# Designed miniproteins, single chains, continued (4): the designs that were tried, part 4

Each design is a single chain, and the fold is of that chain. pLDDT is the mean over its residues in the fold that is shown.

## One batch from the design tools (miniprotein)

Design m12104
Fold by ESMFold2-Fast:
Structure m12104 (fold): chain A 113 residues (1-113)
Amino acid sequence: SMEKKEELKKELKKLQEEISKLIDEFSELVRNKAPKSKIEEVAEKIIEKLREFAEKVGEISGNEEAKKELLKLIEETEKKVKEALEKEDYEKALEILRDTTLEMIQKVNDLIS
């Protein structure tokens, strides 16, 4: 139904806002030299919210191939973020998370606009 698609679009905007807030939290933890475990916890939350975002995009668009492409991007991002975190390169981890989020938003605008 059209009403269900509008509700899912609203959930997608909420997820985007939640991801943005988590990225800001990650940036603040890095700036404040928080323990690695706390930085890793927030990174995992960001990755999980990006997966939820990809799932909602799949539901709204009905495009299973687009969903698979977004999930593949997230899998590649998770691997790069984990590598950066192991090296304690938190600035690189932040850059990767921001770049992936922007790429996903751009891809989604093409799919549901």
Scores: mean pLDDT 85

Design m12105
Fold by ESMFold2-Fast:
Parts: sequence; structure tokens; C-alpha cells
Structure m12105 (fold): chain A 67 residues (1-67)
Amino acid sequence: MEEIEKEAERILKEIKEKNPNVTVSKYDARIRALERLAKEGKITVEEAYKLSQEIINDYIDEVKKKK
């Protein structure tokens, strides 16, 4: 999770620096980070599943409070 958050922060920074008018949510960036790491074989399918559930739960909690 912590490593995924750092990778997501990197992705957000890259996108913002290259395309300042493009907005990507921190949750979307985290999911992209998970996909990238899993596709590159840096994390296992089991780890990706657990981490994705945690990210999705964070997103759901945020949406529930706003909605």
C-alpha cells in the first residue's frame, strides 16, 4: 500500500508536469500504479488484489461522505 501510494504520487506528478490541464484523481493514480506494477511483475496477483481492495475501500468511504 505505501509503495503503491508513492508510485501513484509519481504518476500524478508526471501527468501534472506533462499536461497541467489534465486532472487525475489520487484513487485513479493508485489503481494505475497497481496495474503498472502487476503488469511489470513487480507485485504478485495476490498482493495486487489486496491492495486494490484497500484503495477501492478508501474511494468508497470518500464517495459515501460526499454523496
Scores: mean pLDDT 71

Design m12106
Fold by ESMFold2-Fast:
Structure m12106 (fold): chain A 94 residues (1-94)
Amino acid sequence: KVLLLLEQAIKLVEEAIKALEAGDVRTAKAHLTGAIVLVEEAKELSNLKELLDKAIEELEEAIRALEAGDVETAKEHAEEALELLKKALEKEKE
């Protein structure tokens, strides 16, 4: 279940980054918010709490940057969250 949640969260963050590249801020926010929900569930079911908490912080920073109109900063935070989630996925596979 944790692997599936992390894979789905990764997909949502990738779709959010694509939406930002297309100028679709509304869709990007929806995907980032959805990713946070999935990561919170993965965190409750795993021992990767510190790594997943950091990923949630980066996703929250991305949303705050979008609310401030800073798409470039939002993309950087989303990309950092993506890297953290991929790292969590590899640790969970072990």
Scores: mean pLDDT 87

Design m12107
Fold by ESMFold2-Fast:
Formats: C-alpha cells, sequence, structure tokens
Structure m12107 (fold): chain A 66 residues (1-66)
C-alpha cells in the first residue's frame, strides 16, 4: 500500500534531501515505473538537475494511489 511504498522510496533515497535526476530515475525504475512516468514524477519533484527527495516521495505515493 502507500505506506509501504513511502518506506521503500525513503530507504532507496537514504538521508539525501536533494538527489540527481539520474539517481531519481534509477530509484523509480527499481520501483517498477516506466521511463515516461519516472520523468513526469521527476519534473513534478523539481526537475532533473535538483530533485527534491520529499516531493519525489509524495509524487510516487500519489502515482501508486492513482
Amino acid sequence: GPMEVRKKVLELIGDKRIISGKEALDILRELGFSEETARELIERAGGEEEVNSFKLVEEVVKAVEA
């Protein structure tokens, strides 16, 4: 469910507040998202240059709930 997905994303991000678009893409692909969906989630979380980890977690949870 959404809580389990939130925990998994946080484990993969670790203690980083900001991650690269490449690292975010790798995380989202490990979670089973398509490249197209992963790119949309990254854009909503701040874009490829500075992905906000907290926004990324929220966007992933929303995508799983949709």
Scores: mean pLDDT 80

Design m12108
Fold by ESMFold2-Fast:
Structure m12108 (fold): chain A 86 residues (1-86)
Amino acid sequence: SAERQAQREAVLALPKEKFLELLEEAIKNEKDEKIRELLEKVKNKELTEEEIFERLVEIAKERGEELTPEQLRAMRNTAKLLYTRV
C-alpha cells in the first residue's frame, strides 16, 4: 500500500541513532517471542543479512504465511534494512 511504502521510505531516511531508538521500541512492544529474539540479535549485530532473511522466512513458514515472490522480496528488503541501518 502507499501508506506502507511511505513508512518504509521514512524509516530508510532516519539517522542510525533514531533507527536504533525505533528498534528498541519495537523490541519492547513486540508480542511474538521469535520476532523479539530476531530483533534482539539484530540489535547485538549477531546476524548477517542472509541469516536475518532466513529467520524471517522461517517465522513466516511457522505462521503458515504464503511465501509468494512478493513476500520473499519484502522479507529480503526488511533483512537488508535491519542489517544496514543498525
Scores: mean pLDDT 76

Design m12109
Fold by ESMFold2-Fast:
Structure m12109 (fold): chain A 65 residues (1-65)
Amino acid sequence: MKKVLIIYSGEEGRKRAEALAEKYKAAGYEVTLVEAKSYEEALELAKKYQKERPDVIVVVAADLE
């Protein structure tokens, strides 16, 4: 099964990430949603989850500082 990690920030980012998650689920992906409070935190989360070998990583940076 293909896996996608979606990293988002803020309320607007969460809504966009949830919409993307629905599209990826419809395409047969296993979706993991993770909140980041800053751009630096988003990069650290992407690095950590890269070890779990997701097929796709998406960053929704609506409100990243």
Scores: mean pLDDT 75

Design m12110
Fold by ESMFold2-Fast:
Order: structure tokens, then C-alpha cells, then sequence
Structure m12110 (fold): chain A 79 residues (1-79)
């Protein structure tokens, strides 16, 4: 969607040291939620947005789910 692409672009243009504050501004996250999300997902704008899309009300739970999906996909490709 246009909104998704716009948010990813804005995060890509944001320096890593400013991402926590930018996540609070763009997604209405608390400082604690933004910090935890960055620790779990890293400084990858596409992964950040994907985690929030999985669970917008609990982005940390979304980050856990994303990590599980990525692990399952990695295991599936090992043959």
C-alpha cells in the first residue's frame, strides 16, 4: 500500500540513532515499545514495518512472530 511504502521510505531515510524517536512519531509507539522492537528486529526498515503489520497493537509480539516465520522459512530451504 502507499502508506506502507511511505513509512518504509521514511525509516530508510532516518539515521539509526534517530529510529527509536521516528518509530514513536510514525506509529505511535511508546519509547519502551520502540526500543524493544529495534532490539528484536534490528535497524531494518522493512522488517520493522512487517513486525508492526503482524501485530499493530503489540509490535513486540509481531517481532517475535516475524522471527519465528523467518526461522521456519530458513529451515524449509535447507535440503
Amino acid sequence: SAEREEKIKELKETPEEELEKKLMELFGLSEEEARKLLLMVGYDPERIVEAIEIDPENPVAGAIELSVRELEEAVRKVT
Scores: mean pLDDT 81

Design m12111
Fold by ESMFold2-Fast:
Parts: C-alpha cells; sequence; structure tokens
Structure m12111 (fold): chain A 85 residues (1-85)
C-alpha cells in the first residue's frame, strides 16, 4: 500500500543521504548512494501510482515530485562517480 511504499522510500533516501555525506568523493560510495536514491525514487513512484488510483491527487502529486527529484539526484551522482572512474 502507498504508506508502506512511502516509508520504504524514506528509509532508502536516508540511507543514501548518509552514504553521500560519508563519500568524500569516493566513487564506490557515490555509486551506492546513487543506487539507494534510485530505489527510493522507484518506491515513491509506486506510492504515487497507488495514491492516484485511490483518487488522492494531492498525495500522488507530492509523491511524484519526490520520485522525480530523487531520479534527478541519482543521475547527478552517476555522472559524478563516472568522472572519478
Amino acid sequence: EAEELKAEGVRLQKEGDELYRKSAGNPELLKKAAELFEQASRYYGKAAEIAAANGDEDTATGLESKHLYLESVSEQLRARYEELA
């Protein structure tokens, strides 16, 4: 259900944030953070779809914004660790 998927997204985002803060430019840690943000993005996207199906457009819009934001963050981190080789 949407609440459980959102909670998992929050958990993964926090884990990604922690790894990113600890990365200090380490490409392996940046890669792991990117993967966690990508997973969090997918969970928010799934939660948004369920909220939309239930007719909760405001909740769906908020979750979709988080989905797109974390997708963008993941892409930026992928570009970063690829530069670091």
Scores: mean pLDDT 83

Design m12112
Fold by ESMFold2-Fast:
Structure m12112 (fold): chain A 81 residues (1-81)
Amino acid sequence: AARALLEEAAAASPDAAAREHLLRAAADDDLAAMLRHIGEAVEALAATVPTPTDAAGAARAGALATVLARAAEAARAEAAA
């Protein structure tokens, strides 16, 4: 579940560095490593992607944020098992 959500987030990410961090997170088998790579992707997106100025851009940014949050929650749930 977490891996699929991270791959979805990578496909939706407009920044190449963020995509690479998310794909690394998807390949991680350790919760701390996954969360670190997700954090690096979020930092890359914040540094490089401008704030959307239209409704479609805002919707895409919101969808990406939702998938990232769900990926982190899924990773924590899987690690707790």
Scores: mean pLDDT 77

Design m12113
Fold by ESMFold2-Fast:
Structure m12113 (fold): chain A 90 residues (1-90)
Amino acid sequence: EKEELEEKVRKVIETMKEIAKEKNTSILDGGELAKAIIEKTGLSLDEVQKILRAMVKAGLITVVDDNNLDLSKLLNTPLEEAVKKVMEVI
């Protein structure tokens, strides 16, 4: 259901903002980021990958190279606005 998906999206965004703050960086390895989100949220790899792809499509995160993601836009976007943008493209 869309409401359940929206809560999963919100949880992933909150977790990503927390991880970036803990590591004191906006540039993160995509594989390490996905693993940390899975560990903190309990979501499956498929669910996390689907949400991360939607965030790239929404322009909230940028692929800077084969392994690294730039979260700067996500970190500067209010939570509810980021959730709305992801839900428009997922």
Scores: mean pLDDT 84

Design m12114
Fold by ESMFold2-Fast:
Structure m12114 (fold): chain A 83 residues (1-83)
Amino acid sequence: MDDRIRQLIAQIERQLAEIRERLRTATTPSELRQMRAQVEGMIDLLEWIYEKSTDPELQARAQALIEEARALLAEIEAKLAAL
């Protein structure tokens, strides 16, 4: 396993969990836009990992995190629209 890719995936998992927790209490458009930008950046990085990886296990992990990140992005956008 590529230790760098594994570490990046673990970092993104932790960051997504942190953003999800912050989303529960976030009330300002500025904070929500910041979280949206962070999640979009994570999706871009995960898509890069998916495209570059030839390991099916790493591709599957990246794909699962992309789906999780996109779901979180939709929650952020819905909260922004409700303001």
Scores: mean pLDDT 84

Design m12115
Fold by ESMFold2-Fast:
Structure m12115 (fold): chain A 101 residues (1-101)
Amino acid sequence: SPRELTLTLFLIASASSSVWVAQRLVQQGRYDDAIFELKNASDLAIKAADKLGLPDMKEKISELTSQAVSKIKNKDKQGALEILSQLEEVLKQLSEKAKQA
């Protein structure tokens, strides 16, 4: 339905905003806050992927989130930012798939 599409796009937009905040927190060395924000982004994105019936996208989101958390815990700032950029691209693809549903 148009309402379900709007709600799904809102989840994706919220996830993207949280990824952007996580990127800024990583840049600032605020790693625990970055992990918290990233987990929130992942939860929202996974809910959106579930609503769209996209298990492959859900798996990619989960894997990139786990990789980013690992990089942040190891204080690999550049590695973390690279994975967060990949997650941002996956969320962009998820948004485009939502618009086609």
Scores: mean pLDDT 90

Design m12116
Fold by ESMFold2-Fast:
Structure m12116 (fold): chain A 68 residues (1-68)
Amino acid sequence: RLPSEEEFREIMELLAEELRSQGHSTEQIIRYLTLFGTHVARELEALGHHELAARVRELIAERVAELS
């Protein structure tokens, strides 16, 4: 099942917290979140979910801005 926007936001937050708990810097966390979100968006595009892929990219950009 594809995650909702809310579920995706929660996944991003949990991932950021987990990486921080492992001692990763904010810069590394931003890099990992960007790579993760880009990969997810590409997979969604490949499956024909273009609108959801665009929204995922937007959510990544918002989260990166919050962490910067």
Scores: mean pLDDT 79

Design m12117
Fold by ESMFold2-Fast:
Structure m12117 (fold): chain A 85 residues (1-85)
Amino acid sequence: EARKLLEEIIETLREMAQRSKDPSLKGALESLIRVIESLMEKLDEDTALKQTIIMLENLAKHFREVDPELAEILEEQIEKLKELL
């Protein structure tokens, strides 16, 4: 269940990266996807989920100042992940 939601989040981030016009934002999203994929491979689902939530929260906080629309999308994904804990 957690794995499926993490995969859905990776797809959402991938779509956001594809649609982004800002190369810095695109790079940050692509980097985050790689980290989440690595966490899913190396860690148990609960630990991967918790670490992913922390990373998404930090990213959302950063983008709140630069791109509030993207920050809201990230916050929605975070809430979905927290429901699995």
Scores: mean pLDDT 76

Design m12118
Fold by ESMFold2-Fast:
Structure m12118 (fold): chain A 84 residues (1-84)
Amino acid sequence: MAEEQTLIEEAQSLYDTYTKKADELKAQGNLKEATEVLQKGTQGLSDLRGMAEAAGPKAAAEAQKYLDSMQEQYNKTKAQLDAA
C-alpha cells in the first residue's frame, strides 16, 4: 500500500518536472532539447510503470496515464522539430 502510493507520487513528480522543463524549452524555441527532455521523461515513466505493475493496479494505471500523456507530448514536439 505505502509502496504503491510512493510510486504514484514519483510518477507525478517525474511527469511534472520533465513536462515543465520541456515547456520552458519550447517557449524558447528549443524544440531539439525539448524533444530530448521528453524522451528522457518517457523512459523514466516507462521504468516506473514496470515497477508500479508489481506494486498494484492503481499505481500501474496512474503511471500509464502519465506515460501516455508524455508520449503524446513527445510525438507532437518531435513532429514540430521534423517540420522545422
Scores: mean pLDDT 84

Design m12119
Fold by ESMFold2-Fast:
Structure m12119 (fold): chain A 61 residues (1-61)
Amino acid sequence: SLAAIQAYVETLIALVEQEYGKEMGERVRKMAEEADPRSQAELDELAERVGKEVREELAKR
């Protein structure tokens, strides 16, 4: 359901903020807003893009 997708997105953002900081969480929130996932497939695509963004930031540390 869309409610489940939205709950997952909010959980993902909260976990990213907790582990990698507020700025990364804000970046992920923007990605989610732009992607506007409405299905499991779109959510999976967003999760892959988020993982790439996090890995790129970790590579700079």
Scores: mean pLDDT 79

Design m12120
Fold by ESMFold2-Fast:
Structure m12120 (fold): chain A 81 residues (1-81)
Amino acid sequence: SLEEIQEKVLASFRELATELVTSMVARGASRELILAVLERLVDWVVRELAEKYNLSEEQVKEFRERLLAVAREVADEVLAA
């Protein structure tokens, strides 16, 4: 289902974002820079899924908000470590 695909994408995004953010923090990146990079990745992921699965505007908005929440959680968790 679409929900299963979205959950799989969210899990994969969290793993990739954690690796990327860990690397960026090791290089002294600010939270603002980290979030700007992650927002660009979120926009790209949402666009690809919207085109492939013909997502509605509501589905695009909700999925984007969920990915942004994961991005913020990952940034905060890695920066706190």
Scores: mean pLDDT 87

Design m12121
Fold by ESMFold2-Fast:
Parts: structure tokens; C-alpha cells; sequence
Structure m12121 (fold): chain A 87 residues (1-87)
């Protein structure tokens, strides 16, 4: 699943289990919250969330490059979950 792939990517990057669980919970909550929003609003919310995750990962000591790659995975995971919830 997209959530399992995100967990694995965060674990391999050395992100703490506490922060991983927080990110996964927030991804699920965001997807549920925006599932009935317009496509534009879904994309905007997902992008804003991914940017916040990127900044949090950088603050935790990850390189900018790694944080940006992980933020891209977060973005894709949110959008994948929204799509699944609409099916």
C-alpha cells in the first residue's frame, strides 16, 4: 500500500518511529478531511502538508535533498489515499 511504502521510505531515511507514526496519522486524517473537496483544493492542501513535512524533516536533521524526496512521497501518498476513498 502507499502508506506501507511511505513508512519504509521514512524508516530507511532514519526518521524516528514517533515522527513516522505522527506523519502517517496526519496523512490519513488529511485524506479523510479533503476527500470531498474540489481537485484544486485537494492538490493545494496536499502540497501545503508535504511542504510542512519537508520543513519538519529538515529540522530533525535530514538533508534538504532527502527531505524533498520524502515530501514527494508524502504528497503522492495523500493523493493516492484520496483517490481510494472516492472509489
Amino acid sequence: SALEELREALEKAGVSEELIEKILAEVKELAERIKNASTEEQLRAALEFAKRVEEELIKEGLSRETAQLLASVVLGTVLALVFELQA
Scores: mean pLDDT 88

Design m12122
Fold by ESMFold2-Fast:
Structure m12122 (fold): chain A 90 residues (1-90)
Amino acid sequence: AETYKSLANIAKQIREMAEKGEYDLASTFAEIAAALEYLSAKRSKDPEVQKFEKEAADLFREAARYLDQGDVEKAIETLKELAEKMEKKA
């Protein structure tokens, strides 16, 4: 519950950075979030948590990739999808 709420909040904050035109900052924070979630997934002994953390990591990395490519609309959509997915699990 707490982890899912935290991920939703992180996704929302990164989205707000992108919406304000802070693309480099948003991309950097999305990459950091992705790396931390991949590490958490590797350390998890619960297959459901591991799968969910991998999905979160992949979405953060995809958002960062879209920001780096200038696809801001797709990045915002990806971050919204991530936040909604995490909120549904919380």
Scores: mean pLDDT 82

Design m12123
Fold by ESMFold2-Fast:
Structure m12123 (fold): chain A 114 residues (1-114)
Amino acid sequence: LESLIEQLASDDEDVVLEALRQILDLVRRGQVTDPLAVIEAIGTLAKRTDNEQVLRLALDVIGEIVNRYPNDKAVLEAALDALKTILRKSENKELILRAIGLILRVIGLLLDIE
């Protein structure tokens, strides 16, 4: 996982996309040991990228982590920050709507923590 997180800092978009796909698979399999580190790395990535494919996979990873860790306040707060960054950078209607949907879900989870 640490090696994949380091790959998210690459200037090569193909390396970043492959790292995101592998992180997504690990999250779906319940094999991510540090979901907070993953979300924080994605937040940093979102601030520096305009690549719609990268932002789309970032939304997929954030969504799966939020689904897996709905009671982790630190993860939810970091996810909200990353989603706000994606929303600000994206002009793609589908990505905007997905980011808004996830923001609303994260806010609901933070208010309920159940």
Scores: mean pLDDT 83

Design m12124
Fold by ESMFold2-Fast:
Structure m12124 (fold): chain A 90 residues (1-90)
Amino acid sequence: SVTVTREEIEEVLPLVSPETQEVLELALGLETIEEVVELVEAALIARRVERADEEELELMAERLGISVEELRERARRAREFIAERRARAA
């Protein structure tokens, strides 16, 4: 896993899209690097699955060694995780 420091997140905040900035601001409230990585991975999976067509979803699932249904389930769990973190940050 790629390790990201809290300081590196703070440096990139003004350089990213508003949607990515919101996710990173939630990450700044987290106590561990592992929680930050989990949030970023969740955001990336959720975003990519939402924007992907059926062919792109099949390619992503194949690369991960899972089914398209499992990929959609991971994206659903990722969205729930992000929503729960937003609720806690409010």
Scores: mean pLDDT 68

Design m12125
Fold by ESMFold2-Fast:
Structure m12125 (fold): chain A 82 residues (1-82)
Amino acid sequence: MEAEARAVAERFLASRPAGLAAAERNRDTAPPEAVEEFVKLASSPAYLAERVRRGAEEARRRGEPEEDIELALALADLLAEA
């Protein structure tokens, strides 16, 4: 679980420059709000971590498996520390 969450966080951080470049290339063709959301997600590990935590809270309220919630929270913790 922790190793899996770490691998996902590392791939996200490594791909951020390519993600930001892709957003810039598509600025004129994608809706402005979609480009802004993508830039926020790619630019801020803290913003992505908050979104993941909100998803985990909603999943817990729906009675989703605890292991899925634990994986999401571990990923959010790693992203927030980056």
Scores: mean pLDDT 70

Design m12126
Fold by ESMFold2-Fast:
Structure m12126 (fold): chain A 104 residues (1-104)
Amino acid sequence: SSSELQRALAQADLEERLADTLREALEALRTQGVDVAREILNQEIKALENLPDEISGLAGEEIRELQNLLNRLDSPDVEDLLRARLEEEEREAAEYREQARQLL
């Protein structure tokens, strides 16, 4: 199960990273404005595009999700959307971390 552990850890790290980015973007949207939130999301998209091929499938889905959020930053519901996505990613990160813990 070392490969299963490695996959669970990689998935947990990726979801935790997405949650951190969404939290930063949400705070920026509230305190600094939409342009700063847009830059945070764009920087993370570029960072994910540079990840190794072994996780590119997972990274590809997350890139698509971030691009969808970026396209909706001018929407009046964007704060609620960012909050809902953040709560979902935090839950998924915790679940993958627990899976990794059980495989140890």
Scores: mean pLDDT 80

Design m12127
Fold by ESMFold2-Fast:
Structure m12127 (fold): chain A 59 residues (1-59)
Amino acid sequence: GASSYAGAAGAAGHDGDAKGAAEYGKLFGQMGSPGGRKAAEAGEKGDAKEAERYGAIGA
């Protein structure tokens, strides 16, 4: 569910994997979560730290 994608986005962001964070953040955002949308936007911009923050909060 959305929680699993949020956790995956946060973990990818923590590892500095902006691409992975963006992919999982997009999936989380598609589930209708504001946090998921923010994580996807941050990951797409290459901001792994911000993607980690929103991904972790969404989990």
Scores: mean pLDDT 68

Design m12128
Fold by ESMFold2-Fast:
Structure m12128 (fold): chain A 65 residues (1-65)
Amino acid sequence: GRLDELIEELSRHTGISREKARRAIEGAVALAEQVGEELAARYLSMSTGLSVERAREMIRAYKES
């Protein structure tokens, strides 16, 4: 599904395992609940080197799964 595709993309982009990529997205989703989606997307972007827009998409895809 779309979430699995985004986890694979994050894993390939950062060189981390799919499990670590999943946990990074889960952590960003948890952060979004506390401080909002925009700030969570910025933290995920800084942690992974993804664009803020791509990080935001990953957070949204997780919530929709």
Scores: mean pLDDT 79

Design m12129
Fold by ESMFold2-Fast:
Structure m12129 (fold): chain A 67 residues (1-67)
Amino acid sequence: GIDAALARLKARADADGKVSIEEAADVISETLGIPREKALEALSKLADKDGTVTLEQARLAAVLLSL
């Protein structure tokens, strides 16, 4: 569920609480059964130009994709 996804996202985040959209998409896809492409699309809309999101943004994407 969501808690497992959040724990994995937190483990992959750097010291600034950032995770790449690719890593976040892998976690969301694997833990929630969402297609990786769909997760990437949602995350890319939140990402900085460097292709990273905050843990809070990744959590929001995971919650919205689970609805």
Scores: mean pLDDT 80

Design m12130
Fold by ESMFold2-Fast:
Structure m12130 (fold): chain A 82 residues (1-82)
Amino acid sequence: MMVEVKITIEYTEDQLENMQLLLIEIEKLAKELDGEIEEVKVLSKNKIEITIRFPDLERAKEFVERVKELGKKYNIKVKAEI
């Protein structure tokens, strides 16, 4: 059973470079955990939503935990929901 994770990234204009680095790290992490990026939506000038599907709940939960750590590393607000 595949599990869907939705992440929301909120950034300011001053954080654009860090946001781009965060997106690269998220893509690498998703690939590492056998996740498939289904959709990337620009919700507003400063808000992006990414939908990723994982093969199981364990990998989805690991992704959520590690993405939150990446958000802290780059000082960007990240919300992750299963």
Scores: mean pLDDT 85

Design m12131
Fold by ESMFold2-Fast:
Structure m12131 (fold): chain A 60 residues (1-60)
Amino acid sequence: SEEEKEALNKRMDEVKARLEKEIATLRSQPVTPETQLEIEIYEAFLAMIDALKKLEEERK
């Protein structure tokens, strides 16, 4: 339903905001192989969320 799609989009935006904050926190710390990998993983999740949002918009 439209209502469910709106709720899902809102949730995805909240998750994106959380991930962006976590990335910012990691970027403020000393660079280590672990920190770098975590940033790459979070950035990959952000890309996946953006892809899902595009798919939902197109599937109307």
Scores: mean pLDDT 82

Design m12132
Fold by ESMFold2-Fast:
Structure m12132 (fold): chain A 85 residues (1-85)
Amino acid sequence: SAEEIKQNLEKALEAVRAGKDDEAVKLLNQTKDLIEKYGKDLSPEELEEIRKILREIAQVAYDKGLGNALKAALEVIRIVDKLLE
């Protein structure tokens, strides 16, 4: 569901803010799997909300030098962008 995806992304955002690169990558990979499985059932508005949180995660990861989390966030953004047309 959109709620489960958002909850995982909020945890990923907390992880990057805390400098926990490996934890953030794990949460982002779980989010990727959920989006690949359920993305077709999400509204454009839900996908835009998800994209917004992912962009924030990518920005924090970039600012903190968390290269693996940054790469993972950008991969999930790419998938969301494809679902948005």
Scores: mean pLDDT 88

Design m12133
Fold by ESMFold2-Fast:
Structure m12133 (fold): chain A 86 residues (1-86)
Amino acid sequence: MSPLQQRIDQMQTTYDTLQTWFDNIRSSLSDDQISQINAKLKALQDEIEKGKRYVEQGDKDKAVQSLSKAVDTATEVNKLMLKAFR
């Protein structure tokens, strides 16, 4: 349980970092880019919350699945924001 909790806590830190980066670059983004990044950040937060609940319930399999989806979504957010610097 503890290692999964640590990984989910790390994803919350990743979310906070991505949200801060998004806020810093928002003025350089189109409305469409803002909408896409907001949708992905919401999806990331939703998966982190699911992961936390599954860890608390002792459902390791579902917690790992939520963590995997969170990692994939965070990668997509990162790629979208990197494109904004070009």
Scores: mean pLDDT 84

Design m12134
Fold by ESMFold2-Fast:
Structure m12134 (fold): chain A 110 residues (1-110)
Amino acid sequence: MPTLDSPPYRDEHTETAREILRLVRSGDTSDEDIQRLAERLASLIPTESVEEILRKLREGIEFGLDPSVTPEQIREKLKTASLPFVLGLYMGLVKAGRGHLFEEVFELEL
């Protein structure tokens, strides 16, 4: 990120997360929307490829869909997870009917 102002990635992460929240709230969570989301993220994060962002996003979705995952495991994962993974995690949690966990565990960490 050669021209990022300050602090590095924090404002970009917040803006991207808000844009994704808007997209998810549109009710369209198709594979096409996930693909377009990855393309938008790559435009905002030029150091990441669309393919890599898409992979991380889908890994996050799978983690969020896992009913055995606890809030403590989510919190620990967030300490090391990339932004695309975190966004996928949110989408997976919403689809699993556990979107409330994102609000409780992640709202202050984002």
Scores: mean pLDDT 67

Design m12135
Fold by ESMFold2-Fast:
Structure m12135 (fold): chain A 66 residues (1-66)
Amino acid sequence: MEKEEKLLKEQELKSKASFAQSQAEHYKNLAKYYAEIDEKEAKKYLERAKKAEELAAQYQAELDAL
């Protein structure tokens, strides 16, 4: 049971880290797109990308602690 619990937790953290990293990349691409169209919107997406990167790093640290 303990081993399966650890595996599920690891899978969950991997999924969350991967998702957060994907979101960060997505927001960076949106920021690039909007940088030439709407600078205010671009700044908003850059901030969201930074937060997503921080979340990805947090989940990776938790994963490494398992």
Scores: mean pLDDT 83

Design m12136
Fold by ESMFold2-Fast:
Structure m12136 (fold): chain A 117 residues (1-117)
Amino acid sequence: IKKAIELLKKAGEYLIKASKAAQKAFDELDVPPEVRREISTLFTSAALHIVSSIFSLEKGDIESAILSAKGAKALLDETIAKLKAIQAQLGATPDLEKAIEYAQKAKEYVDKAIKEA
């Protein structure tokens, strides 16, 4: 349980870094407001699922924690796919590459947390 919580906290840290890098990249690439909102919603939803998973683990509700973590993983997969689509269409920037890298790290930590839970 403690190890799974630590891994989810690391996932949350990388998710914040990914969101900040994405915002910088979107300003540089003049990404349309509707696309920015869609991706911001995905980041927010993933963060809420990570927080929900941590709270469930703290209460000993392992099944709910795994379900929330799987939800976060699915949202991170969608976020990564959309960031890569932006990169393919508008070009690579260092901030966009960092956003993808940090989102992938967040997903790796969520996967590790599921295995430890």
Scores: mean pLDDT 89

Design m12137
Fold by ESMFold2-Fast:
Structure m12137 (fold): chain A 102 residues (1-102)
Amino acid sequence: MEEELKLLEEILDHLREAIKALEAGDVAGARAALEKAREAAEKLLETSTDPLAKTTAKTVLEFIDEALAALDAGDLEGAKLALEEAEGILGIAIALLKKYDL
């Protein structure tokens, strides 16, 4: 649980960095933050035995891919929306893991 929570919090921090970069018009900074979020999410998916942590990591990876596709299309608002949805889901997962010690 401790190691999964740390990875989830790391992913959340990088998603927030990406959102802030997009708000500033820094697409390169957003892509760099998303790559770090992807690495943390892939590590969580590979190393966790917790079903909630694994499902959350997989869902976050899908939103990261959606955001990157939106950036490739020049759709910064679409990219930001995908990341804000991922941030919300991740926040709920972190709260559940902390409360129920799953």
Scores: mean pLDDT 85

